# Designed miniproteins, single chains, continued (5): the designs that were tried, part 58

Each design is a single chain, and the fold is of that chain. pLDDT is the mean over its residues in the fold that is shown.

## One batch from the design tools (miniprotein)

Design m17994
Fold by ESMFold2-Fast:
Structure m17994 (fold): chain A 57 residues (1-57)
Amino acid sequence: GTAEEAAAAGREATARHGDGPLSAEDARRLGQAGGVEVRAGMPADRAGALAHIGASA
């Protein structure tokens, strides 16, 4: 994935969950976009930041 894909996926997850926990599907998408491990139940905003960092490295 690209940093742009990770940023888009993070915005979508945050729009659905706010500061709440990620669904398994959103965790999978963020992990794929960022090339990092993202798990269901992680706060959506922090998971989005992690995926963006992974994709940007």
Scores: mean pLDDT 76

Design m17995
Fold by ESMFold2-Fast:
Structure m17995 (fold): chain A 79 residues (1-79)
Amino acid sequence: HMEKRLENARKVAERILARLKEEGLDTPEMRAGVVFVAAAYFASVPDYEVSDEELERMLEHARRIAETFRWVEEQAAKA
């Protein structure tokens, strides 16, 4: 069971990285957002299994977090 969870987690990580590269979103801000969202999500998902719809939702949440990081950086640069 634990081996399957680790395999599922690896597959989800590969899918996320592929989507970031495909959409040209492989930035440090997006990676930070993805780490945060994935950690929160997997705390709630017992089998580490993620559907395509759930993956898209995770990426959308990561995008919002990345936008927040970018906004904060932009405000700091303008000060």
Scores: mean pLDDT 71

Design m17996
Fold by ESMFold2-Fast:
Structure m17996 (fold): chain A 71 residues (1-71)
Amino acid sequence: SAAEAARATAEGAAAVLESLGYPELAARVREVGERLARLIEEVGAEAAEAALREELAAVDAAAQEAVDAAR
């Protein structure tokens, strides 16, 4: 399901961030991923992504900065 895919994607990203030394950001990724998954179950994937668009963009940007800093 789309909700399961959202949880799996968030968990994968969080595991990478933890391995790079960003456990607080990993926890935030898991939190946002779980909120996205729950909202997908309530209103569907398109509406859920639209509702969380700014939070998803912020987390993606922070994760990208963390990965770039670890290089």
Scores: mean pLDDT 83

Design m17997
Fold by ESMFold2-Fast:
Structure m17997 (fold): chain A 107 residues (1-107)
Amino acid sequence: SVADLFKQAHDAEKQGKFDEAIELLDQGVRAAQDDPRVIYEAIPEDAEHPYFLAVKGVSAVFVGKPKEAIELLRKAYEAGFTDAVFRSMATWVATMLGEPVSSITGE
């Protein structure tokens, strides 16, 4: 199930198996059929990996939590997730919220 995949991803993250955690998270997102509401609820509140934070942040926009979306993406950025995938996520969230990307990156 979607919940089982996200649980396995979080368990892998807690064990420091980050490559496995990312693969399991991507499988969970696909199993959720990219439904951001399902993804938001399934990613645990205590997830710390920057990629998990960014994915939850994007999903937070769709559940009507714009402040949380910005805070989660900012935390992901500060934790070192700064590549092209992050830039795409941050630009999309900023556009949806009518905010500059600097509201996330602090640039």
Scores: mean pLDDT 78

Design m17998
Fold by ESMFold2-Fast:
Formats: sequence, structure tokens, C-alpha cells
Structure m17998 (fold): chain A 92 residues (1-92)
Amino acid sequence: MTREQVFAVAEIVFRAMLGAGRVGALIDADKRLSPEEKERLKAEATSRIFGEADRLVAKLLAGEITPEQALAELDRVFGEVEAEVRKRIAEA
């Protein structure tokens, strides 16, 4: 890998970790969900975020997308995951 690719991959992974942490904090802040429901929602959100990060890393390394496109797509997924979590919390 080039140094530019290494830095881009590191940024995607770091942002995925921060995004998962942010969504986890949102879930943990809810007072109505059981501990078991919180762990399930966090597992689902984490799986989606890291699954998308893995897909974007693969595309980036294949030269199919730019680092800027990868980060924009990751931010879009963060918004979708947060909206779905908020919806599930409201329905609980």
C-alpha cells in the first residue's frame, strides 16, 4: 500500500470507531431500554458501521473511489444508522 492509502484506511477506521462510539452513547443515554436491548442495538449499529467501513476500504484500495468519496459515504451511513437507532428507541 502507498502511504496515502495507509492514511486513508486509518482515517476510515478511526472515524468508524468514533461513529460507533457516538451511536453507542446515544443508546446508553436512553432510560427506557433494557441493558439487553442496548447491547443488541449497539451490536447491530457497530456491525453496520464496520461492515460499511470494510466495504469502503476495499473499494478505496481497488481505486474505485477517492478518500473524500469514502469519507462522505461513511458519514451518510452514520446518519442512516443514527436515524434508525432513534426510530427504534422511539418505538420501544
Scores: mean pLDDT 84

Design m17999
Fold by ESMFold2-Fast:
Structure m17999 (fold): chain A 81 residues (1-81)
Amino acid sequence: PVFPLTAENVDDILAALAKYGSVTIDTSHLSEEQQEALVAELNKIPGVLAVRAGDRIVISTAAPLTEAQKAAIREILLKYL
């Protein structure tokens, strides 16, 4: 599924990422510069890979997420609402 990046959807995005190992976020509300910044911040988290796909970002994990990794992703996503 593709999730709009909203405050209401952040927990659903994290649940989908934990369940499926990958999630796609609609980031069409962000500038190209903001999308690159979001991707760069997510890629700083060990075991997390984020890539741009047009106006979307695909987030993937190499292994099941720890609570610390989920908290880090949540805080990053909330900055780019």
Scores: mean pLDDT 86

Design m18000
Fold by ESMFold2-Fast:
Structure m18000 (fold): chain A 83 residues (1-83)
Amino acid sequence: KPPFTIPEVQHAVLVVVGRLRTRSPPEQHPLLDRAIELAREGRVEEAVKLLVEVFGKEEVRQLILDIPDISEETKEKLLKLIE
């Protein structure tokens, strides 16, 4: 299957945002929408840092670890962005 429409790391950020959106009040949705736009623009580091600032390192870390459809290498790359 072609993997190149969205890089795996961008896909992972969109999954994290989707999970946060289902658990967040409507007042936080504009910040989640901003993270989606950053990820779509390829600005993955900025998207991850925004999510960490708003929701905290531990919640974002756990959501990344819980994604079943990404490689360990992608998880490690995203976890480095949280630090």
Scores: mean pLDDT 77

Design m18001
Fold by ESMFold2-Fast:
Structure m18001 (fold): chain A 102 residues (1-102)
Amino acid sequence: MFEEIKSETSPSGTVSYTMTDEQVEEIARGILEHLEKAEKRVPLTSEEERKIGEITARVVNLLHKEGYNWEEIRNLSEEEIKEKIREVFKLEKEALEKLKEK
């Protein structure tokens, strides 16, 4: 599923500044599925491609800053991709919260 990035209140009653594990897993699955379909030349809807492409671009940019090439990115495990998705959203949320605190 391609959902927008949102802050959520965790079940423990704290505000989550990162995505939930379920949301990260759903996005990671969507990215992997999109990459697999792209290799097989299976068409996706323009809206689905736009949403997953935006998130994928952010994850890929972070990995490139860490020195990963596209071929290395494609060889990453699902867990490694999930970790990078969490890091991207955490950095974006921290930046937004710091602006509110100032």
Scores: mean pLDDT 60

Design m18002
Fold by ESMFold2-Fast:
Structure m18002 (fold): chain A 89 residues (1-89)
Amino acid sequence: MEVKEKQEKAKKLAEELLKHEKEIKEMEKKGVPQEEIQKEREKYKGVGQELTDLMEELEKDPNADEELMKEIEKLLQEIIKIKEEALKE
């Protein structure tokens, strides 16, 4: 896979994870049972691992686009923030 294709895939995975975490937060706010929330989290566990693996490869690649990497990092920071807010409540 070309570097640009890897970066575009990583961005897509990060966007999918961000959307999913926002949906989970809304489900929790609406009082959806914890069992259903856990099932939704398990569905996306593979997406998180694939993103992690891609980011490790991209960090080692000198041809990676820095602007696109910053965009992906911003998405990851938003995901972390949502997860941290959930842990504080």
Scores: mean pLDDT 78

Design m18003
Fold by ESMFold2-Fast:
Structure m18003 (fold): chain A 63 residues (1-63)
Amino acid sequence: MADEVAAAVRAALEAAKPGTRVSVYIVGTEDQADQIKAAEAALREANARGVVQVDFEGIVVKP
């Protein structure tokens, strides 16, 4: 599941035009902590590569 979330994030970022600024808001539950971390890592990796400028806006934990 964590790998699937990371892959989905990467696919969405690659679909964006190079140089596009993307804002991301992650919503999850306490049981999805590893999925949230995987998504966060994928976003940081894309930002570090400089292909797309990514703003990580936050995490919302729902019951």
Scores: mean pLDDT 62

Design m18004
Fold by ESMFold2-Fast:
Structure m18004 (fold): chain A 66 residues (1-66)
Amino acid sequence: MVVEKAREYASTGTPEGAAKAALYAAHGIMQGRPEGVEAVEAMKNAGTPLAKRAADAAYQAALDSR
């Protein structure tokens, strides 16, 4: 679920999509779910510069929220 939603939003190539992808990934990581890390990888694999930045931002946001 988290991986699928993050990948879906990241693939839009829009700032809004990147923000939503980051929220889904960060939420998974914050809850200690392996799926959160997989969502970050899914965003990287979407292949857009926005997706890569969203992945980095999601991981950082999750760390800051611990």
Scores: mean pLDDT 69

Design m18005
Fold by ESMFold2-Fast:
Structure m18005 (fold): chain A 82 residues (1-82)
Amino acid sequence: SPLVEQVLGIARMMRVRLGRATAYAVFGLYLQLVHGDVERGQQLTVKASRLPERPVPVDEFSITPEARALLERLAGEYLETL
């Protein structure tokens, strides 16, 4: 998905490993900063904060298969609302 690739571009600049919690956080940040969707972006960052996973800084970008699948789902759901 082109939207997921844009989100991953931002995530690479943040130098953090993408698990499920960090995927919610990065997608929420993307919606707030790129699309001005503050309400939906804030909902996603709150969801990220409720998960037991914490952001882990990394020297090389990495993403879990679960985080990739989550980003594709979130992107698809978001595009359906446009």
Scores: mean pLDDT 77

Design m18006
Fold by ESMFold2-Fast:
Structure m18006 (fold): chain A 100 residues (1-100)
Amino acid sequence: SELDKKLLELSNKIELLIMNILALIARENPELAKELLDWFSSQPVPKTWREELEFIDEAIERLREAAKQLPADVQAKVEAKIAEIEKLKEEMEKLVKEKE
């Protein structure tokens, strides 16, 4: 459906932002980035868009916590990208609610 296509496009944009955050973390602390990647890889694959939104919430929390270990300027860059994810997630949540 058109809603599923738009949800997939938003999900892909969020994934790219997460990858960008992980790259920023890896430049400062590669061991921390590896721990985050291992956590992402261990998570069950979301079966529904609702589960995808819940996964994104947990991912944001994990990334925000990890950012606290980074220099203040890098923390600011990570928080800016998290704010972009939160905006895209809000749009996803609106579409998921419309589909439900």
Scores: mean pLDDT 89

Design m18007
Fold by ESMFold2-Fast:
Structure m18007 (fold): chain A 54 residues (1-54)
Amino acid sequence: GGRDAKITIIYKDGSKETIYVPIHNAQSVINQILKDVGGSYKQVGPNHFEVKLY
């Protein structure tokens, strides 16, 4: 297995959820969340992403 990416999902109410996915899947998972809900994302570390939902 490869390295895992940490994805922190920040909901509209300010609550947070963390998921771990294989690093090679991180972009596709982020893209799916943005397509389904809408929001923005940023990379905050080498294997750490934040997704801010609308």
Scores: mean pLDDT 83

Design m18008
Fold by ESMFold2-Fast:
Structure m18008 (fold): chain A 76 residues (1-76)
Amino acid sequence: GPSQEEIDRDAEDAVRQAREDLEKAKQYLSEGNKEEALKYLNNAMFWALVAGAFGRIDEARELLEEARKLYEEVQK
């Protein structure tokens, strides 16, 4: 299976991608582009779940909660 070093790198990459996608979702939402915001929000949630699966549980929960709040705004 993957080494602990590889798992840690994949976890860090997943957290970074989730944060980048959340910021993109916020940007598109501020521009009124709900379709693009939702796309990046879905990507952010995916990467947050990946980070959680690799052991970044607290960061994954924080990212998913932020994504949930943004998802509620997109639905308005």
Scores: mean pLDDT 87

Design m18009
Fold by ESMFold2-Fast:
Structure m18009 (fold): chain A 84 residues (1-84)
Amino acid sequence: MLEASVSPKVVKGTTATVTVSWKSDQPMKVVVKVLDENGNLLAEKTTSETSVTLTVTAKPGNYTVLVTSEDGQQIAGDSFTMTE
């Protein structure tokens, strides 16, 4: 089973540097995506590591992070907020 978390949960300003971490029962390659409230893709990274740090420049609002296994069979997610 795949589980994901993002830190920090709240970022002030228009630039967020967030660390996305995940746990899985088996080593796997994953695709990490950052989406805005409307589902627009802001950032994407493919990795075989268990964490990645992403920097996103965006307006204040709610953002979703999705971690998907390479085969597409497992998906986990978390969210963070950007504030003024």
Scores: mean pLDDT 82

Design m18010
Fold by ESMFold2-Fast:
Structure m18010 (fold): chain A 68 residues (1-68)
Amino acid sequence: MLSREEQVERLIEDMLARVREALAQGKSDLELHQLMSLGVQEATERLSPEDVLRLAREFMKRYNELLS
């Protein structure tokens, strides 16, 4: 059984994997933003508000590190 934190972590990893693949395919910034927005919307339907905020915060941090 995965902990709540491990479930959030795996969702972040899945979102980052999709972003990495989109970048490799030459997707536009607009398409990347749409992909990120969709991921956050999916999280809001599945997770508590606290976990959604944690996911969004950690994902954006790692996404910014990926682009730097």
Scores: mean pLDDT 77

Design m18011
Fold by ESMFold2-Fast:
Structure m18011 (fold): chain A 67 residues (1-67)
Amino acid sequence: AAELLREAGDAITAGDVAAAEAAADRLAALGLEKAGEGVRLAIEGYKTGDVEKAREGAILAAEGVEA
């Protein structure tokens, strides 16, 4: 679970949106819906240049894995 968050973060940093979306799908498939939603929100923030949206997504993803 936490490894998928790391993979998503690495993919976003590298600009690999497809890999980040795949990680979000895997998180959702594991029942970590909040974490998957957070990763998708971070991807959307990255695509639109919305830094605050990207931060909210990262926080939500981390909370979804830890809770």
Scores: mean pLDDT 75

Design m18012
Fold by ESMFold2-Fast:
Structure m18012 (fold): chain A 79 residues (1-79)
Amino acid sequence: MSPIEERARELIRELGVPKNVEEATERAIKAAKRLVEEGYDPLDAVSASTAEAARELGDRLSPSDVNRIANRVYEELEK
């Protein structure tokens, strides 16, 4: 696992394991913002935080749901 993926996983665990898409989106946004603050590339931060948040929901997420989470995270980082 890459350093950014390991850090994203740690952040998601610290923020709380998401139970639904709304929580996954919230955790992914917070994790991505922290990764950017720690010096990681914003696009890599979006990808890693979204993947780790989505991992906890597993089969309950479609590819479309994952893409929507990633888009929300990217939008929040651009603000």
Scores: mean pLDDT 81

Design m18013
Fold by ESMFold2-Fast:
Structure m18013 (fold): chain A 107 residues (1-107)
Amino acid sequence: SMNQLRIDLDATEALHIMNLYIQIQQTEDPELKQKLEEDMRLEVEISQLIRDNAPISEILAKIDELIRQYEEIKALAEKLGDTSLVRSEQQHIATNRQLKAELEAAQ
């Protein structure tokens, strides 16, 4: 159901924010830290859109923006040799692509 998908998405965003907070605290590279902070701000924005019952099309557009942000962080992590962060970002990309597909199918 649409209600269940929105609940699952909100829970996923909350978990991402917590994981991201830990990663930011452990990050010494200033460019990577800035990109992770930008990711956290976008995650908070998506959570707010879900709580405000924003149109699915608006939420989907923000998920696309978030996937692009994860790809950018992953590329930077690869340059820095942070294989743990690369793996984490790959998982976030996969999860958000799956959620996007489920939201599109539920329209």
Scores: mean pLDDT 82

Design m18014
Fold by ESMFold2-Fast:
Structure m18014 (fold): chain A 89 residues (1-89)
Amino acid sequence: MIDKLKAEAEKLLKEAQALLARDPESIEAARLLNRAGNKYFDAGELEKAKELFRRSIEIATRAEPRDPFTSGSVLTSSAANLVVTEKAL
């Protein structure tokens, strides 16, 4: 199960990286990073999860002027996940 979670997280991370190569402010990439972070968190990879939630927040913050609603949703989710991850560290 843990190996499957890590494999799923790595797939999501690669998809996010491809989107960011085309658009560094891709809100879809921020969503994928948040999902990858959740998979790493479930796998016990807390430092990796923290880094991905942090990156999701940074990208969503940059995307906010272009898409405030979707960016706001990603920011709220990623920030909540970051707090939970920091408490688990």
Scores: mean pLDDT 83

Design m18015
Fold by ESMFold2-Fast:
Structure m18015 (fold): chain A 86 residues (1-86)
Amino acid sequence: VEEKFKEVLQRAVELGKFIQKALEEVPKGREEIEEVGRETDKRMEEIGEKFRESKSDEEKLKVLEEGERVLDETERRVREVVEKYS
């Protein structure tokens, strides 16, 4: 659980840096990227609440895996916006 939690946190930090760079490089895509970011923040808050409420390691791992999917989808969506406006 601890290793998976660390991986998810690291990916979230790296994704945040990627989003900041994308906002600087593609000003025309800013509104779409910011919308993706807001949706992701809301979904990750829900994941965080589920993680805190989880009582078993199995439940915690499942929640972390859901978090990873949210981060993967966000990265893909931001990349699509960058490509669209590049």
Scores: mean pLDDT 82

Design m18016
Fold by ESMFold2-Fast:
Parts: C-alpha cells; structure tokens; sequence
Structure m18016 (fold): chain A 69 residues (1-69)
C-alpha cells in the first residue's frame, strides 16, 4: 500500500526526500497541497500538465484517507 504510493510518486518525478516529506506531513499539510494542485488545475490548459495534476490529486487524496484510517 505505502510502497505502491511511493512508486507512483517516483513515476511523477518525486525524489525519495520529497516522498518522505509527504509521508511525514500532517493531514492539514496534505489537504493544503491538494487544494493548491486543484486550483492550479483550474487555470492549466496544457493536457500533459493537467494529467500530472490529476494524478497528484489522486495520490494525495489516497494518502490523506490512509492517514485518517
């Protein structure tokens, strides 16, 4: 579960340090990151950037749910 999330983040270009920072973030911190990505998605027209943002939002949502379990 956590290993699968780590691999998906690496596929998006995240470093191990950045992944560790996300895993150590509070739920509030993760919600703030998700909101930032969602706002950016509203103002982004590039299909590749939109797809990356959607994947980031999906992973952040999954990580938040995991922390709340």
Amino acid sequence: ELDAIRERLRELGYTDEQIDDLFNSSVFGLEARLLGAAVKLVFTDDPAEREKLRREIEILDELIKLKLS
Scores: mean pLDDT 81

Design m18017
Fold by ESMFold2-Fast:
Structure m18017 (fold): chain A 91 residues (1-91)
Amino acid sequence: NVSRLVKRISELTGLSRKEARELLSKISKQTGESRQTIAELILEDEEKAEELLKKLAEAIKKGASIKELAKIVIEFETELGIREIERGVRA
């Protein structure tokens, strides 16, 4: 849910929901992934969602570029993939 992700970014960064939504749209364009896909990836694992959102919030507060924010999202997707491979590798 894009609205839920926008709310959490807003709460962690101090940005308005409008500003958070605009940032998510820019990240979406940089990653080539839809806002819905990004929201689903981040919110699927609530424990990891908090860590990722905290990293995004810190980067946003430091004035990180959209490319840097997109890299954080891609890194999270990669970490989730590695975890699934680790779990499934024992056939």
Scores: mean pLDDT 72

Design m18018
Fold by ESMFold2-Fast:
Structure m18018 (fold): chain A 78 residues (1-78)
Amino acid sequence: MTFELLSRDGNTLTLRDTETGVVFTVELTGISYPYVRLDETATSGYVRVKGKNFRVTASRPVSGEQMYAAAEKALELL
């Protein structure tokens, strides 16, 4: 997956997957909620990457693996 940064507003990043066109909104959050499974398909969920919690929302249903990838890219850009 290759992500393009569309916008950044504080701790919220909007990324586009250049292969699929899916838009992800990734927000750094203090909330610990049940994390999405890698094989789960959803439009939103919580993920934990390198000790940081993110809320991820996608423009269409995506795998949990794709949500983790988007959060990892957002963390790299933060």
Scores: mean pLDDT 83

Design m18019
Fold by ESMFold2-Fast:
Structure m18019 (fold): chain A 93 residues (1-93)
Amino acid sequence: IEEVLPEGYRLVSEKQLGKTKDGYDVLLLVGESPDGTLRAVVVLVEEENGKKIVKEIVAEVEKPRSDATPSEVASQAAIKGMNKLQKEGKLPF
């Protein structure tokens, strides 16, 4: 996947949340900065020539590690992203 986290962030987790009606993968990425900032991003990706190409950033959540766990920012970003996609009619259900 094309790197969607800022330079220096450590990838904590990657999870596939589903697919859009148009066949894009919905991925959730969680990263942690060297200074302890957690960033969760929901992205739409298309696979082209064996590469995952980011087409859209659907949702972003950023919090200090003091204020949230990786699981908490992941859940917040997933809820925000999936609600946006559902409202836009991009989910197949």
Scores: mean pLDDT 79

Design m18020
Fold by ESMFold2-Fast:
Structure m18020 (fold): chain A 65 residues (1-65)
Amino acid sequence: MSLDEAIALLREKDAELAERLEAAVRAGDLQTLQRLGTLLVIRHPDPAVAEALRVLTEAARARRA
């Protein structure tokens, strides 16, 4: 799953949280990403959502390096 695909999937589930998650990825803000990601998983307990959040986390780490 690419970063764009992950963001698109999350927007279908919760567009507001997905926009905040995308902003956190751009900022390299892992704390905000983990906090909002946990809320999204609670609202949408789906393995695809968990996988998308892992992709966002890896992209945020790569952006800071």
Scores: mean pLDDT 80

Design m18021
Fold by ESMFold2-Fast:
Structure m18021 (fold): chain A 85 residues (1-85)
Amino acid sequence: SEKELEEKLLKEFEELKKKLEKEYPTAESLIEYLRKKLEERKDQAGLASIDKLEAEITDEEELKKKLIEMAAQLELAEKVEKEEA
């Protein structure tokens, strides 16, 4: 069921965000984590997205929220890729 899959993915996404908030309490630590992950994936678009967020968002808490969302999306994508492999 598509609804069951959506509910599972949403739950995993929310759990990942909470985990990342605990492991990376600062915007700087989240940026380091994301840059390393994106470089390993050779994701130039993802790296450009981080650069854009840093340039456009001057509020640290807002930047941190956007970075956590991006990090959770990457972690979820890696889990899906691993399950399909």
Scores: mean pLDDT 79

Design m18022
Fold by ESMFold2-Fast:
Structure m18022 (fold): chain A 79 residues (1-79)
Amino acid sequence: SLADLAEEVRRLAAGLEGEARRHLLEAADYLNQGDVAGAIRALEEARRAVERELAPTTPPERLQKVLDAIDALIARLRA
C-alpha cells in the first residue's frame, strides 16, 4: 500500500540528514495524500541531495546503498 511505502520512506529518512531527509519526508507526505507523481519528484530531489551532500563524506558503498534504496522506491512507484 502507499501507506506502507510512506513508512518505508520515513525509515530511510531517519538514517539521513539535511536536504536528503527533508525531500524523503516530503515524498512520504505525498504518498499519504495519494500523490504518486509528487512522491516520485520528491524522491528524485532526495536522490540529487544524497549525491550532492553525502558524496564528499560518505564511503562509496554506503552512498550506493542509499541511492539504490531511493531508485528501488521510484521503480516501485512507476510500476
Scores: mean pLDDT 86

Design m18023
Fold by ESMFold2-Fast:
Structure m18023 (fold): chain A 94 residues (1-94)
Amino acid sequence: PLSLEALKIYLLSGLKEIKKEIPELSELADKAMELIRNDAPPEEIEKEINKLIEGAKKYLEESDLSEEEKQRLLKFLESLETLTKQYVERAREE
């Protein structure tokens, strides 16, 4: 499995990517990134990232993006969910 530090780096990169792809979610992404950087409780980090993912899914449903672009972003969100779960589990261990 990835180290906690590697998971942290991947999560921050993923949140930056969401901020670029969906600027409307910039505030939620920035909040989640700040919580990760400050080593906030795993439950708070998970809660804020889940809010971001739900917001992103709603945005995709309402967007004029092509089906291919929507599928690409949905897979990205799925990866972010998986990384978040792994980060929370590892952070609780350390």
Scores: mean pLDDT 84

Design m18024
Fold by ESMFold2-Fast:
Parts: structure tokens; sequence; C-alpha cells
Structure m18024 (fold): chain A 81 residues (1-81)
């Protein structure tokens, strides 16, 4: 129930990203979606980031990570089910 709140979900996903070495540059709630922009070093695997967030929000939200590997940027969209 707690992670279904947009604010709580933003905080949880942002915390996970920060622990994985991603610098969160923007975070917003858009309807039932949480959209987060971040930058990462070459040591961070974007697929591992997606898998970790999916494990945290499994069964309550769908996660999509879009990566700009050339600029080491990522965009995370978490859609509440």
Amino acid sequence: AGISSGSALVNEVSDVLTKLGVEVTSAKVVGNKVEIDGTYSGLVNPKAVEATINAEVKGVADVKVTVDEANRKLHVVVTQK
C-alpha cells in the first residue's frame, strides 16, 4: 500500500538509483507514472538498474529504463498497475 503513493514511490526508486551509483537529476509524478532522469558512470549497468528496481516494485508497478549510453544518461518510468 505505501509504495502505491506517488511521492513514496519517487523516494524509493530514487534511493535505489542513488545506491546503485546513479545521480538523480530530475524526478516527477505524471498521473500513475513516476519519471526519473539520472546520469551514471561507465561502471553502472543499466540492465542491472532495471532489474533491481523491478525487484523492489514487483507486482505493483511496471518499470522501463531507457538509456542514452553515449551520454551516460538514463530515464526511468515506473507505471503503477
Scores: mean pLDDT 75

Design m18025
Fold by ESMFold2-Fast:
Formats: sequence, C-alpha cells, structure tokens
Structure m18025 (fold): chain A 93 residues (1-93)
Amino acid sequence: MKEEKLKEAKEMVKKWQERGLITPETAQRIFEKIEEIVKTGKLPEDLPVPDSHHALAEYLLYKAGILPEMTPIAKSTFTVLELAAKDRGLELP
C-alpha cells in the first residue's frame, strides 16, 4: 500500500538522522518534500530551482518502490552526495 511504502521512506530518513548523516532540520525538510511529491506528483525536474532535499526525497521514494525511477536531476544530485560521502569515509544507507 502507498501508506506502508511512504512509512518505509520516512523510516530511512530517520535512520540517516540517527547515524548522524543528516541533521534533524534536514530530515524534516526531506519529510516535507516526500509528502509534497506524493501529494502533487511533481519531481525536481518540474521545479524552476530543484534543491538537494527534493532530490533526496525522490531517491527515498524510488528506493521504497513508490516511484518507478529517479529523474536525471535527482540522480545527478544523489551521485554528487554519494561521491562526497565516500571521499569522507562515510556510507549512505
């Protein structure tokens, strides 16, 4: 069900926060973007100025199986984040 998958996406954000990968403020912004995507169906590429929180929300919805694929903007943003994390010796969940 959509509700169960949305809960899984939100639990992933919580795990990222618990691991110290993101701040509580960043986690809250990602939750807001997850809810916005689910409510409106609009992805980062539909926005005049896409942000990293929107891209991370899209990634989590994709990983939870709510979205079939990520947009090119979200993929690019997430790839940069992964490279930055790897360079610092951190792993994303």
Scores: mean pLDDT 64

Design m18026
Fold by ESMFold2-Fast:
Structure m18026 (fold): chain A 92 residues (1-92)
Amino acid sequence: EKDKELREKIVDILLEEAKKVLGAKEEELEEGRKLLEENNLSADELIEQLKRQREAAERVLKAAEEGKVSEEQREEAEKVLEVLDGVLKKFE
């Protein structure tokens, strides 16, 4: 029960940050919620998954500094990093 409540809180915060940073539409937010629910991750596993996604976004930004990725990919990675930082700060 505690794990389910914590996971729901993480998902709610993640979707709120996505809406705020990315301007995500309601349909996109609903799809994101379903994908997170289908993962069947514990709250701790979800946090570790988000940390790995943050590291992936940081790698894209480093590649962008070297001219190895498109400007669009860089901008997307910056927004993803902002969303993930906003979520992870509340659980660290």
Scores: mean pLDDT 79

Design m18027
Fold by ESMFold2-Fast:
Structure m18027 (fold): chain A 111 residues (1-111)
Amino acid sequence: MEALEQAKRIIEGSSGDVITLEELRELAQKALDFLRKMGVPEEAIADFEKKLEEILEYVEKNKIPVSRGDAIQVLSLLAVEALRKAGITDPERLEQFLVELLKALGAESVV
């Protein structure tokens, strides 16, 4: 539940390049496809989907503007929780999964 509350806080506090609900759902689908491709157990994927639907419903009902960056942060947060629930707790593996997820979502680490 803490991850869901943190996700809501990210969305409520941020300003940026606002995306449509359709684009948000597209990013969400890419995150789900990524988790399935990585062999995350169905139980952890179902928990991810449930939390994601709660956030999407919250955004839609409250007409909250969501930036692309906020969407990526929220999806990354939920994906990391799903991976931890699947027993993937090694920090190096979690970082590798996060990097690959960010690539799948069209985000690049520009440093």
Scores: mean pLDDT 75

Design m18028
Fold by ESMFold2-Fast:
Structure m18028 (fold): chain A 83 residues (1-83)
Amino acid sequence: MQARIDALLAQIDALIAAATDPAVRAALRRLRALAREAVASDDVVRQVGLILRLIGEELDATDPRVREAARLALEVAMLALRR
């Protein structure tokens, strides 16, 4: 399980490294931080809610890189729920 989570976080890191727009890079880093926090959290359901709120209210979800990072962050949180 941890190896799968680390692989998903590495995919987000690759998206951050490829992003040249500072606003996109900031959004990707926020999603990565929430995904990491979900793995470390004792309240993973709350962390999933925070990721969904960030995607719906604060991020430009029309950018395909932001959408892909959001998908990866949610997959990390869903894997953490299965612990």
Scores: mean pLDDT 75

